# Designs tried in a protein design run: designed miniproteins, single chains, continued (3). Part 64

Each design is a single chain, and the fold is of that chain. pLDDT is the mean over its residues in the fold that is shown.

## One batch from the design tools (miniprotein)

Design m10353
Fold by ESMFold2-Fast:
Structure m10353 (fold): chain A 85 residues (1-85)
Amino acid sequence: MKLKKEAEELGKKAVEAAKKGDVEKLREYVEKLMEVIERAYKEGDKEAVEAGLKGLVETLKVAPKELIPELIGRILRAIGYLLDL
């Protein structure tokens, strides 16, 4: 339950940073979101992994083009975690 809320909050922060063009904050929030996704996967928290993946996808929609390949890589990793759960 706590990891899901943390993933949702970090996802919202990443989207807002992306909309503002704040690349430094966007990278910071995406890194923190990936850490939460990895911890959720290790703990078997499927709902938190799903929430984190949703946050990454929403961030991808508004991200600068230069960051799209990095975000796609992170999305694929999160999908891999979901398939293992």
Scores: mean pLDDT 86

Design m10354
Fold by ESMFold2-Fast:
Structure m10354 (fold): chain A 80 residues (1-80)
Amino acid sequence: SMEAEEHLKKAEEYNKKAEEALKKGDYEKAHEYAKKGLEHAMEALKVASKEDVPRVVGAAIRSIGLAFEAQLKDPSLKLP
């Protein structure tokens, strides 16, 4: 559906922003973007077709990994 596609695109965009923030050493922003990416991936999963599930799950796993990396660099940050 268009709704699943829109949320998946936003999840991927936020994951890119999280990666860029992480490279710059902005761990607070990296964590914030990763959290937003995960939220969009979870919304996409609710309306995803069976064929889209692997890509949505992949985006969610990436968001989690990016948030965890940011938290490792700044332990004051907590995973959602």
Scores: mean pLDDT 84

Design m10355
Fold by ESMFold2-Fast:
Structure m10355 (fold): chain A 59 residues (1-59)
Amino acid sequence: SHLGVATEDYDGRLAGGLVLRRGERVLVHSETPEGYWGVTSLETGREGLVPGSLIELLS
């Protein structure tokens, strides 16, 4: 998995989506063909899908 940070807020509106706030740190576990990434929030411990375009990798 890779360390990342949300670059903007996300409302979690997709099925399996995760609500994120700008600046929230995540671990990226997986990618989908549609460009959604499976992540775990390091702030809340919650897991879900977010658009990969919202995440800056800090590797």
Scores: mean pLDDT 79

Design m10356
Fold by ESMFold2-Fast:
Structure m10356 (fold): chain A 99 residues (1-99)
Amino acid sequence: SKENRLLAVEIEAAGGLGAMGASVGKIDPKNAKDVLEKAYENVKKVTEEASKKVPSVKPLLDKAVEYFKKAAEDVEKSSEYVEKGLQLLNEAARKIEEL
């Protein structure tokens, strides 16, 4: 449906700030923490709304939220955690689009 395609785009977009924060973390860890914390809050909000609309993807979204939380808590490993979180968000988005 059109609504499901829009929801998938919103989920993918929410992860983008996390990717930016992880990139900054490689050169300026102190500044990256603020960006990663904002990314975590944004991903959490979008995934809570998505889980209510499409409960079947909730386990994937919950795991993604945990990875973005870990990225904010451990800036040195933020690239690894954000990559794992993005993979889960993208998988959830694909499943939503197929409905």
Scores: mean pLDDT 84

Design m10357
Fold by ESMFold2-Fast:
Structure m10357 (fold): chain A 98 residues (1-98)
Amino acid sequence: DPEKIAQESAENQVVSRIARQLSALFPNSDFDIEVLDYLEQLAANSDPETLTALLRLLSDALGRNDLALNAPSLSPEEQRALIREMLDELKAKIRESS
């Protein structure tokens, strides 16, 4: 399906762009608290394409692929709320692992 392939390629490009930006700003970081705080601020002011990419990245980190699949059907406000919830869960896991 050419339309589906094109959409997946566009989403993957946005994810790769965000990953490269994070690598440039936070070299050698493994989703520490500072990285997660940056992602929360990014989500607050981001376009829907960036919000969908952030949801995919965070869903992969948490192992919640079902959340990413429904992301395009959510409003930008709902996507931001979900991103914040996922960031809070990741922050809790980092604090527990220390």
Scores: mean pLDDT 65

Design m10358
Fold by ESMFold2-Fast:
Structure m10358 (fold): chain A 61 residues (1-61)
Amino acid sequence: MENPELIAKLEELKAAGHEIVAVTLKSGKTLYVQLDELEEDAKTGIHRGTGEEIESIEPAP
């Protein structure tokens, strides 16, 4: 599945200087990961480390 919204969100957070982001998976699990590690994951909508679909990407608190 293409996820242009996830790609746009990732680029927005990168432009704002975020290095670590909160990734929420379809299972409801939230992970704190380095933004650069999500570049390919955002393109597919799948988190490669778990194989789960990405629900959202948000700034880490």
Scores: mean pLDDT 77

Design m10359
Fold by ESMFold2-Fast:
Structure m10359 (fold): chain A 65 residues (1-65)
Amino acid sequence: MSPEEALKIAEEALKLAKEKGDEELIKSAQGAYDAARQGLETGDRALAAASGYGAKEILEKAKNL
């Protein structure tokens, strides 16, 4: 997963979590977004990939709320 792709998934997860109004999910999504941004800014591809996969799981949870 590219750092840019990870950030896009994290942005989508955070947006959907906010729309659903689940505070714990919003907190988790914000963490994934912050990690994805750091991975992109620092070139840490492992951090970017981990945050992107985490964001995918958060996005799926938000869809099922």
Scores: mean pLDDT 83

Design m10360
Fold by ESMFold2-Fast:
Structure m10360 (fold): chain A 94 residues (1-94)
Amino acid sequence: APPRVALSGGGTYKVGEKATLTVTNLSDEPVTVELYVAKAGSSEPRLVATAEIPAGGSVEVEVTFKEPGTYYLFARARSAGGEGFSAPVTLTVE
């Protein structure tokens, strides 16, 4: 089956404040995860973190933003079962 991952840590943050995001592997297999961020109005998401997460495990990723705006983050996971994506989370930076 394709890997299943969840992303949490959405909300409102200040410029320079650390946002802690949690990626949870809901799969029965280890996954390699890439965390991407896209600013609202941007067409190109950028890679911010990579991690390996064991079956049923989680990892915390800290991100900091230098400019105010609305940001969308999602995780891409790869395993022996294929590729999967988290639902996106929204960060509002003020």
Scores: mean pLDDT 85

Design m10361
Fold by ESMFold2-Fast:
Structure m10361 (fold): chain A 60 residues (1-60)
Amino acid sequence: SMERFAAELLEQMLRSPPETQEELIETLRRQRPEWSPEEREAVDRAIKELRERLRREGLL
């Protein structure tokens, strides 16, 4: 499901070092045109949630 995909992606990103998280975000941004609308929305949501968490932790 798209919710599972987004959750797994967010989990992977959160478990990565800050520098790797930034690289993952850039990779996802570059691949965005290849995804379905649902996949883009799920990934955008995961990235937004990750960015919000990183800001709270002072890592962004």
Scores: mean pLDDT 67

Design m10362
Fold by ESMFold2-Fast:
Structure m10362 (fold): chain A 74 residues (1-74)
Amino acid sequence: MVPSPLETLRVANELVDYVEKKGKENKLTPSQIDYLIQVGMDAMAEGRRRGLSPEEMLKVGKEAIDKKLEELVK
């Protein structure tokens, strides 16, 4: 089943909120926050191509963000 536009918007908004929260906690620059949003969105798009559910897409997006966040704060 292809995710509905509303479900896609919901998980995209949750991903953005996740990055914004992590960015504030880690004192990231606006450019670093924008970069992490792009990383998460790209990972979710790949998940969609693989036929993942909206919740699995969000999980993959968050995992990609967490990995890149570790690289940025080291």
Scores: mean pLDDT 80

Design m10363
Fold by ESMFold2-Fast:
Parts: C-alpha cells; sequence; structure tokens
Structure m10363 (fold): chain A 83 residues (1-83)
C-alpha cells in the first residue's frame, strides 16, 4: 500500500519532509484525521514553509470540528502559497 511505502521511506530517511506530507495527505483521504494531523505536524517541523502540510492540518481540524484551528492553518497555507 502507499502508506507502507511511505513508512519505509521515513525509516530510510527520517528527515524526508515530503514523505511525512504525503502520509498526512493519504490519511486525510482515508478519513483518519488524527493520523493526518500527526504526520502533517512532522512535515512542518522539518519544513516550516510547507504550505501543503498546513492545508492538511486545516482540512483535518475542520473535519474534527475544530473550526478556529482549521481557519488558522488554512490562512497560514494561503500565506505560504503566495510567496
Amino acid sequence: SLIKELEEEIKKDPNNAEAYENLGAEYLRLGKFEEAIKYAEKAIKLDPNNAKAYAILGLAYYALGEDEKAKEYYEKAKELEKK
């Protein structure tokens, strides 16, 4: 599965921000919002300018009913995309 492949990439290179971003996106797609948040946060820790990871956080928090957090992360994603 894609998740297994991305997990193996992270084992090989724990600093691969893109692999964490892709895991966050895949968990978001599967409706696993807490896991999506976990991996998107790791992507941001490695790359603080990762607009896609902030968008994943915004969508996941919105799905969980955390509207204020969702708005904050979505606005951050928009700011980073305009650079």
Scores: mean pLDDT 87

Design m10364
Fold by ESMFold2-Fast:
Structure m10364 (fold): chain A 95 residues (1-95)
Amino acid sequence: KEQLINDLIKAIRETAEEIMKLLSPEEAARFRELVDKIIEAIKNKDIETVRKYADELKQLLLEAAKTLPPEEAFRLHVLSNVLLGAIGAIEEILK
């Protein structure tokens, strides 16, 4: 089960790198900070902190999508769903 969490963390990092390509430098820096905090909370098995930063991350991504062209906004939406899905899977595993 530890291996599955590690695989999901890898998926989170890879998806985050793709998302950052769609964000402004300032948005990307804030996004990276939130992703790092989520990964740290996962390693500490702190589900409450994971949920808190996942909600902040979701809000940031929704605001960023408003400033993007339609194609990029759709791509960000798809990647955001993958990222949040992986985080949700980890929350379920950690219980």
Scores: mean pLDDT 86

Design m10365
Fold by ESMFold2-Fast:
Structure m10365 (fold): chain A 94 residues (1-94)
Amino acid sequence: SILEKVIEEAKKMGVSEEEIKEAFELAKDEEKVRKRLTEALRAAIEATPNLTEEQRKEALEKIPGLVEEVLKLGKEVAALTALILEKKIEEKKK
């Protein structure tokens, strides 16, 4: 399943069992998941080097649609996706 694959990717990225449980608790509130995934996607775009102003604007404009598409895969998938993005951004800052 997509959820199982996302859990495996999260674990490979260093997400703990406790953080996965916290993501599943977050997943009970769709609006909180939507907000956190939106913030994680914005942070990922800002952390991406060599984007032109036009590419950055297009990426930001696509965020709401991308959030809704990920939510269609499941609220747990969306919550874990936000955590994976947050971990990738932290690793790039090292």
Scores: mean pLDDT 83

Design m10366
Fold by ESMFold2-Fast:
Parts: sequence; C-alpha cells; structure tokens
Structure m10366 (fold): chain A 62 residues (1-62)
Amino acid sequence: SSELRAKLEAQIEANRLTPLSAEEQKLVQNSIDAFLDGKKAAEEARKESEKEEQERRRKELE
C-alpha cells in the first residue's frame, strides 16, 4: 500500500539522520523519559508552591 510505503521511507530517512541501533534508541529514549519526568516534577512543585501561597493569602483576606 502507498501509505505503508510512505511510512517506511520516513522511518529510513529518520534512521539516516540518527543512525542508532534499535537497542541504542531505546536506551536514549529511557534516559530522555527519566530526565523529562524530573523536569515535570520540579515544575509541578514550583506551580504548587505558588498556588499554595495564593490560596493562603486568599483565605487570610476572607
């Protein structure tokens, strides 16, 4: 099918630009996922602290 052909060509081109084995790609992806999870946790903690401060001020003014 033409659709399957197009997907295969795109995959070949991607592998040409980043010539990592499937196992190496999985290890890199796991490292990226762990890093992004850490970044998300830090950003959520910061937003939570800001919301808690705003909520505390609002309750004190009530």
Scores: mean pLDDT 70

Design m10367
Fold by ESMFold2-Fast:
Structure m10367 (fold): chain A 79 residues (1-79)
Amino acid sequence: MMEEIARVLEETLRRVRAAKSREEAQRAVEEGLARIAVLAGADEETAEKMARRYVEERYADKSIEEIAAALEALLRRVK
Protein backbone atom coordinates (compact mmCIF):
# COMPACT_ATOMS: atom_id res chain seq x y z
CA MET A 1 0.00 0.00 0.00
CA MET A 2 2.65 2.60 0.95
CA GLU A 3 4.60 1.87 -2.26
CA GLU A 4 1.40 2.45 -4.27
CA ILE A 5 0.75 5.69 -2.36
CA ALA A 6 4.35 6.81 -3.03
CA ARG A 7 3.89 6.07 -6.75
CA VAL A 8 0.67 8.15 -6.87
CA LEU A 9 2.41 11.02 -5.03
CA GLU A 10 5.35 10.88 -7.49
CA GLU A 11 2.94 11.00 -10.46
CA THR A 12 0.98 13.87 -8.84
CA LEU A 13 4.24 15.77 -8.22
CA ARG A 14 5.20 15.41 -11.91
CA ARG A 15 1.76 16.74 -12.93
CA VAL A 16 2.05 19.71 -10.53
CA ARG A 17 5.52 20.60 -11.89
CA ALA A 18 4.13 20.45 -15.46
CA ALA A 19 1.06 22.57 -14.59
CA LYS A 20 0.49 25.84 -16.46
CA SER A 21 -1.67 27.41 -13.71
CA ARG A 22 -2.36 27.12 -9.98
CA GLU A 23 -5.83 25.72 -10.82
CA GLU A 24 -4.24 22.95 -12.93
CA ALA A 25 -1.79 22.14 -10.11
CA GLN A 26 -4.61 22.06 -7.51
CA ARG A 27 -6.67 19.75 -9.79
CA ALA A 28 -3.69 17.39 -10.11
CA VAL A 29 -3.39 17.23 -6.29
CA GLU A 30 -7.16 16.65 -5.90
CA GLU A 31 -7.04 13.76 -8.40
CA GLY A 32 -3.93 12.24 -6.79
CA LEU A 33 -5.33 12.46 -3.25
CA ALA A 34 -8.69 11.02 -4.39
CA ARG A 35 -6.82 8.05 -5.89
CA ILE A 36 -4.93 7.55 -2.61
CA ALA A 37 -8.23 7.69 -0.65
CA VAL A 38 -9.72 5.00 -2.94
CA LEU A 39 -6.61 2.83 -2.36
CA ALA A 40 -7.25 3.30 1.38
CA GLY A 41 -10.83 1.98 0.97
CA ALA A 42 -12.97 5.08 0.34
CA ASP A 43 -15.63 5.11 -2.37
CA GLU A 44 -15.03 7.43 -5.34
CA GLU A 45 -17.53 10.13 -4.25
CA THR A 46 -16.16 10.25 -0.68
CA ALA A 47 -12.57 10.23 -2.01
CA GLU A 48 -13.32 13.23 -4.29
CA LYS A 49 -14.93 15.19 -1.42
CA MET A 50 -12.03 14.42 0.96
CA ALA A 51 -9.43 15.40 -1.66
CA ARG A 52 -11.24 18.66 -2.50
CA ARG A 53 -11.45 19.62 1.19
CA TYR A 54 -7.75 18.84 1.76
CA VAL A 55 -6.69 21.02 -1.21
CA GLU A 56 -9.01 23.87 -0.09
CA GLU A 57 -7.56 23.76 3.45
CA ARG A 58 -3.85 23.39 2.56
CA TYR A 59 -3.18 24.57 -1.02
CA ALA A 60 -5.77 27.26 -1.90
CA ASP A 61 -3.25 30.10 -1.37
CA LYS A 62 -0.10 28.25 -2.51
CA SER A 63 1.99 28.74 -5.66
CA ILE A 64 2.82 25.82 -7.96
CA GLU A 65 6.32 25.73 -6.41
CA GLU A 66 4.89 25.64 -2.85
CA ILE A 67 2.44 22.85 -3.80
CA ALA A 68 5.33 20.87 -5.34
CA ALA A 69 7.43 21.38 -2.17
CA ALA A 70 4.54 20.16 0.03
CA LEU A 71 4.12 17.02 -2.12
CA GLU A 72 7.89 16.38 -1.97
CA ALA A 73 7.67 16.57 1.85
CA LEU A 74 4.75 14.10 1.88
CA LEU A 75 6.63 11.75 -0.46
CA ARG A 76 9.71 11.78 1.82
CA ARG A 77 7.52 10.76 4.80
CA VAL A 78 5.93 7.74 2.99
CA LYS A 79 9.26 6.42 1.62
Scores: mean pLDDT 81

Design m10368
Fold by ESMFold2-Fast:
Structure m10368 (fold): chain A 81 residues (1-81)
Amino acid sequence: MVSEEEFNKEVEDALAIIAVAVSLLPYPELREKVRNAKSQEERIEALREGFEKALADETDPERIANLRKWGEKALEVERKR
């Protein structure tokens, strides 16, 4: 059976991916860059660009902190693929 620690990590990884995916909804060009990426490096760059774009458009400090946290986590998860 999966340990509680491993389960919590999997949930955090899934939430990070979902948060980044949701943040990219207003940016179809960035979603296309992610979908059409031919390498892991290109996908990571597209995700980073989307994350930075979402950060630039956000003015709430708590949401900015959450975007930084989940964006970095999602990039880490993508690098492990």
Scores: mean pLDDT 70

Design m10369
Fold by ESMFold2-Fast:
Structure m10369 (fold): chain A 70 residues (1-70)
Amino acid sequence: MMEEGLEQARKDAEEVAELLKAKGLEEEAEKVLELAEKAIEAARAGNWEEAKEYLGKALETAKKAVEEIE
């Protein structure tokens, strides 16, 4: 179901954002949540291609943020 996929994406983004906030990377956490929200909005509009692109950007942002932690 589309709803189930969107719920999983939201939970994954929230978990990543929570980890980033715990490390003091609140700006990156907000960016991940914003990109995830845009992915959900695109999916609701039926634009799955754009939804996948935003989700990919959210994941890449999270990975880079973790790599930059000293």
Scores: mean pLDDT 76

Design m10370
Fold by ESMFold2-Fast:
Structure m10370 (fold): chain A 87 residues (1-87)
Amino acid sequence: SEAEEEFGLGLKAYKAGDYKTAAEHFEKSIELSGGKNAEAWYLLGEAYYQLGDYEKAKEYYERAAKVAEEQGDEGLARLSRELAEKV
C-alpha cells in the first residue's frame, strides 16, 4: 500500500540519519493509514526526539501508546508511554 511505501521510505531516511525527511514520510504514512499505524506514530516520536523537539516527541509517543493499546499491542503501548514520560 502507499502507506507501507511511505513508512519504508521513512525507515530508510531514519537509518541514514535524515530525521527531518524520516518525519515527513512517517507523517504521510500516518495520513494514508488513517492514523492506524502505531509503529509509524512511535517512529515519528523517535525522529522528533533525534531532532531535539522533545515536545513533539512526547506528543507522538502518547499517540503511539493510544493507537497501540487500541490495537492490542500492549508492548508498544507500554514502551511508548514510558518514552513519553522520560522526554
Scores: mean pLDDT 92

Design m10371
Fold by ESMFold2-Fast:
Structure m10371 (fold): chain A 100 residues (1-100)
Amino acid sequence: SELEEQLSKLSPRSQAAVLITAAKILVVGAEVSRELGDEEAAREDLRAAIENAMEAARLAREIGDEESLEEAVEVLRRVAELAEGEVKEEAERALREAEE
């Protein structure tokens, strides 16, 4: 994707910031989709938020950026609170891995 191509040109810290911002936008998108009754779109957005937050947490940990790591973990907690069923289990697993 265009975003993935542009991300490869950024420093790890900038990549983590972009991924955290994208994950936060996806969480808002999921809440909006749910209010509109589109549970499938909400689940897709929450799964994408998990993937972006996990990659951000990995990058933040590699560079010792505690603030970005805490923000990524906060996004994962929010997804775990909002998600149901299998996506909730995925979010809770991601949260445990990010906190290790």
Scores: mean pLDDT 87

Design m10372
Fold by ESMFold2-Fast:
Structure m10372 (fold): chain A 62 residues (1-62)
Amino acid sequence: MEAEITMTTLPGFDLGTGEILGPGTTVRASDVRFTEDGFITARTETGARLLVGEEGAEVRPL
């Protein structure tokens, strides 16, 4: 799934670089998956591996 992901109340993390994406940040991503542990994982348009808590993010399918 290709989607736009917005960090609303929780920061996102780039698992490859350790970069923190603060609340209010929106990224375009592919390979969006919802984990059983309440996390969202995705591949950003720059190829980064995103991790964010489901309760603190909004996903908009593209």
Scores: mean pLDDT 79

Design m10373
Fold by ESMFold2-Fast:
Structure m10373 (fold): chain A 56 residues (1-56)
Amino acid sequence: DEVEKIELEHAKKLIESEPTKEEALELIDKMIQAAKKHNNKKLLEELEKLRKEIEE
């Protein structure tokens, strides 16, 4: 749980640091795929929400 929280914070920072919207979306899509593979529902929900905010 603590590790998952740190991973989510790192993921958000990496995504926000991407220089273009396209690169940010590619990175988050890869993270979403990994979250699905590991059945991490909370991470999935937060990444999908962030993806929608970036895409808007």
Scores: mean pLDDT 73

Design m10374
Fold by ESMFold2-Fast:
Structure m10374 (fold): chain A 91 residues (1-91)
Amino acid sequence: DKAERAAEFVRELALELGLPEEEAERLAEELRRWLEENPEADEEEVLRQLYAVAAAEYARQGRLELARAYAERADRVAELDAFLARLEAAR
């Protein structure tokens, strides 16, 4: 039932951030899948994974300010910066 509660939290967060319902559900499913693979994760690890998923989603949408904010909370700013550098190099 941790996966269900975490998915509900993701939906609330995504909607608060102005994401459409379909995007909120997609993020909730990604987190649910991660929890199935990491059943021993504690609340802090779940929260960091939530922020990481949000950062990746915003980066995909080109919403870089939001992507960076969530990457910072997830401690994945370096990963986001590397991703953006690779995209720039490919242009």
Scores: mean pLDDT 68

Design m10375
Fold by ESMFold2-Fast:
Structure m10375 (fold): chain A 63 residues (1-63)
Amino acid sequence: SELAERLLKSAEYYLKQGKKDLAGNAMIEAARLLGDEETLKKIQEAIDKGNYEEALKIAREAV
């Protein structure tokens, strides 16, 4: 999805700016658009552990 790809670019930008909450929200929204429940769960687990860079990697592999 082009929208999911744009959300992940926004998430990367937010992480570069230190805006972790905005980055996490963008990654979750991208995963929801893909409809992959396993990927969404893995992203949420990474975010819950504070591993935003890992969450972004998981999300990018799914797009």
Scores: mean pLDDT 85

Design m10376
Fold by ESMFold2-Fast:
Structure m10376 (fold): chain A 95 residues (1-95)
Amino acid sequence: MELAREAGREALEGGMLALKAATGEAIPLAIAGALGGIGAIFLAEKGFSEAEGGRAARGGGEAAREAGELAGSEEGIEEGREGRELGEEAERLGK
């Protein structure tokens, strides 16, 4: 299964949703979430392991979730959390 790619997409979406509502301190964290998601997608496309892509998506998803909490973006929190959880699953299955 392409779990790392899916996790990366959720982390990217969460980061972007958080960024739309973000001000001040939430902005760099939302950007970090989006970049983590992009990184996970890139790793999956280049044939890196599910564990490597999953780790990137887990980090990106967590950053997006935290940014969503700071920004008051419920959708950003939800997508970020899903990216983190799917990233964790990809990391476990890729071992």
Scores: mean pLDDT 84

Design m10377
Fold by ESMFold2-Fast:
Structure m10377 (fold): chain A 97 residues (1-97)
Amino acid sequence: SAEEKYQEARRFVDEALARAEKSTDPEEQVRILAEAAGHLIRVLTSLADEYGDEELRQKALELARRVVEAYNAGDIDGLREVIEQGLKLLEEALKRY
């Protein structure tokens, strides 16, 4: 279950990053990256709920807050940083489960 969630999240993120790279529209890039970050945060929250991982839940909530801030600012680099940190959290969570 956790490994399957990781594989699905990783594919979704990789496909979104590829779509963002092909886009020349900054607003479209922001939308695509925010969707990827949001999906990743939902996966992290789902794992936190399934395994009772309160630390993971709190970290996912902080990432969600940063997604909103970066999206409202049109901050492409900020959204990419949230995605990188989210993937790292997911990889670290899988080592515990």
Scores: mean pLDDT 87

Design m10378
Fold by ESMFold2-Fast:
Structure m10378 (fold): chain A 60 residues (1-60)
Amino acid sequence: GPMLAVAVKSVETSAPFMLSFKVGDKLLVLRFTSNGEALAKNLKTGEEGYVGVSSLEFIE
């Protein structure tokens, strides 16, 4: 099922399909990609997009 993660850094981006987040934001990871990225939903903003896995700490 989806995994819960916390952002360990802040990223602000206007790039299409990429997710913006701040350190401490909780993200629901929906799936992993082969590129070291994950498709995630930012639970604070409700937005979905791709995030580098290195930006995340998994808590579930």
Scores: mean pLDDT 82

Design m10379
Fold by ESMFold2-Fast:
Structure m10379 (fold): chain A 74 residues (1-74)
Amino acid sequence: MTPEELRKAYHEALEAGNLQEAADLFYEYLKKTKDTSIELVADAMAILAGAIEAGDQDVLNKITEALKEYEKKK
């Protein structure tokens, strides 16, 4: 997947409520993209909020990894 395909895919997963897929695709996007926009933090917070409500530790761990990749790009 290209970064553009990954971004589309994680947004579609978020709309569908597939939080684990959204977190996995978001992490892959952050590894491949040079995008450092603050909008990525908003997307991460949406996934994080959903994971907290669901009590999904796997999604919490993946979104934490994604945020660390975001910090490395600054």
Scores: mean pLDDT 79

Design m10380
Fold by ESMFold2-Fast:
Structure m10380 (fold): chain A 92 residues (1-92)
Amino acid sequence: GSKAAGALIDAIRTARAEGATVSVSLKGDTLIITVKGASPAAIDALRKAAEVARAEGAKVKVSIDGDTVTVEVEGLSPAAMTGVILDSIGLS
């Protein structure tokens, strides 16, 4: 399976465990993960997940505005994107 999908799922779960609100959406082939109320641990997990995705050839943009983190990932396989989305809504 995709290491990037696993890392993103772990980061989302970390954020939620710390009380953050997480939303996941698709715009074309770009997966957009928005985390509001991110702890330093959640921000670190999201940055590490972004680096894993980049190592697998994905294009990743991370934007931080206060405690809100937006991660935009382009170039993941459809299966990897589906896995992240389904886990994010509790269907995994």
Scores: mean pLDDT 82

Design m10381
Fold by ESMFold2-Fast:
Structure m10381 (fold): chain A 73 residues (1-73)
Amino acid sequence: SISRHIGRLLRLIGAVLTLESPAESLEEKEEALREAEEAYRELLEDPETPEEWRERARELLEEARRAYEETLK
């Protein structure tokens, strides 16, 4: 079922939103980055993940990492 891939992608999106929020603490952002990396790894390890979703997940992970780096400045 594609629903598990949707769940992982939604976790990634949620993590990006947390990382981009100015209201969240550094600790919450560190946790969000870990969640983003975990969700991305799960999507990559599942051979049934559609290629379009792998590409979307990669873009979201890059977005998450950039948002975290901006927080550290």
Scores: mean pLDDT 82

Design m10382
Fold by ESMFold2-Fast:
Structure m10382 (fold): chain A 80 residues (1-80)
Amino acid sequence: DIEERLARLRAELARLGAELERALAAGDRERAKELVERIGELHKEYVRLQAEAGKISKEEAEERIKEIERETREALEALD
């Protein structure tokens, strides 16, 4: 079920986001980089599933994926 997969991805993203905040607060840059990369990949998967479910257009999904890739790159550069 696509709805179940989307709900699972939302829960995982929320969990990883909380872990990222903890890593940043602790000054753990290497852990933060790992989490930023993982969050970016799962966020792109979530967007692809939304398009597959017909919730967003393919064109909107492609633009959101580009934005996620840009934000992920910028976040990783900031942690260097």
Scores: mean pLDDT 89

Design m10383
Fold by ESMFold2-Fast:
Structure m10383 (fold): chain A 53 residues (1-53)
Amino acid sequence: MSGAERARARALELYRSGAISEAEFDALFREIARHEAAGDPAAAEAALDAFLA
C-alpha cells in the first residue's frame, strides 16, 4: 500500500475504535488527500503521526 493508503486505514481504525471524532476523521482524510494530490504520500503518514502525538 502507498503511504496515503496506510494513513487512511489508520485514520479509519482510530475513528471506528472511538479514539477520534467524526470531525477529526474528516480533517485527517482531507489532509491525506492534500498530500496525495501534491505527490507526497509519505507526508500523509507523517501528518497522521503528528496528529496523534
Scores: mean pLDDT 77

Design m10384
Fold by ESMFold2-Fast:
Formats: structure tokens, C-alpha cells, sequence
Structure m10384 (fold): chain A 58 residues (1-58)
């Protein structure tokens, strides 16, 4: 299972974009070639996250 830790806070949430806080650990469901990730938070919400906003774990 792949995980990522947020290195900054994203307060903007949309149907396609995941909101998260700095230090939050997200589950990585899919990596896209252009540096976008599909991730899931602890509440079960999924959305797009920029790879520059997170550090991949493992």
C-alpha cells in the first residue's frame, strides 16, 4: 500500500480536488504521469493531489 504525507495545507476543496492539512497522511490510489495523484483521506474522500504538495512514503 502506498502512502503520502502532506507537506502543506490545501484548504480549497472541489469535486475533483482533495483538501488536506500539513502533516496529514493520505492513501495513494493512483499516480499519473504528469505529477498528479489520486488519493484518499482518513474520512474516505478521494480526490486529486499535486505531487509537489506531498512526500511519497515507501
Amino acid sequence: MRRARAVRTNSVESPSVLAFREGEVLEVLREYPDGMLLARNAAGRTGLVGRSDVELLG
Scores: mean pLDDT 79

Design m10386
Fold by ESMFold2-Fast:
Structure m10386 (fold): chain A 63 residues (1-63)
Amino acid sequence: IPEEVIKLYDEFVKALKNNDYEKAAEHARKLAEVLQKLGYPRSAEAFRRAAETLEKMYKKKKE
């Protein structure tokens, strides 16, 4: 697994701890894309769902 996955996961967790749902969603989407390309479809699906949930949370507040 490339260092990119580790960094994205670390950034995702930090964003969640800071209640930065917009950043968390962005990192989750990137994680899903990278994991899918690496052949981890179940993990990719989990992060894609997480990103969509987080996007709904911050988008509803801004719109």
Scores: mean pLDDT 77

Design m10387
Fold by ESMFold2-Fast:
Structure m10387 (fold): chain A 77 residues (1-77)
Amino acid sequence: YEAAIAELEARVPEEPGTSYAGLAGVYLAGGDAEKALEYAEKAREAGNTKEALGLQAKAYELLGDKETAERLRKLAE
């Protein structure tokens, strides 16, 4: 878990969109919805929109915001 985070953080300067999306996924797997949302937003800003929207939806679902999660899933289509 920690090794995956460190590897993705090291890749941020070279591949920000992919690396931020990866970080969001790792934090989602760890149950850290707030960190997952933060990194999914960074991935979206870096141009990885489709994957980031799906990750944001999962993060909002973990936070209990089902309405926002459903809206984001629809946008990721």
Scores: mean pLDDT 77

Design m10388
Fold by ESMFold2-Fast:
Structure m10388 (fold): chain A 96 residues (1-96)
Amino acid sequence: PRHIEDLREALELVESDPERAAELARRAAARSGNGTARVLALAAAEQALRGGPPEYVKELLREAIERSTKPPKYTDEQIDILSTKIGVPKEWFTEG
């Protein structure tokens, strides 16, 4: 629950305090037992710190939360889209 709580708090802080949102996302990634959720949380942290669009950062955090609570099985197409958007290796999604 704690890493999920950190992700939910990060989601609320994306626009008001992106540095705090990034810190919470990194903490959640470190505590996550799911590889895909970890990668998504780290991507959200990096996007927040570099001033990426808040909508995009929020989407990455929502996907990390979903993967941590009830991870859906990604299709090959969804993995391709996430890999293209985030720039992470496809194999990281298959281990989550």
Scores: mean pLDDT 74

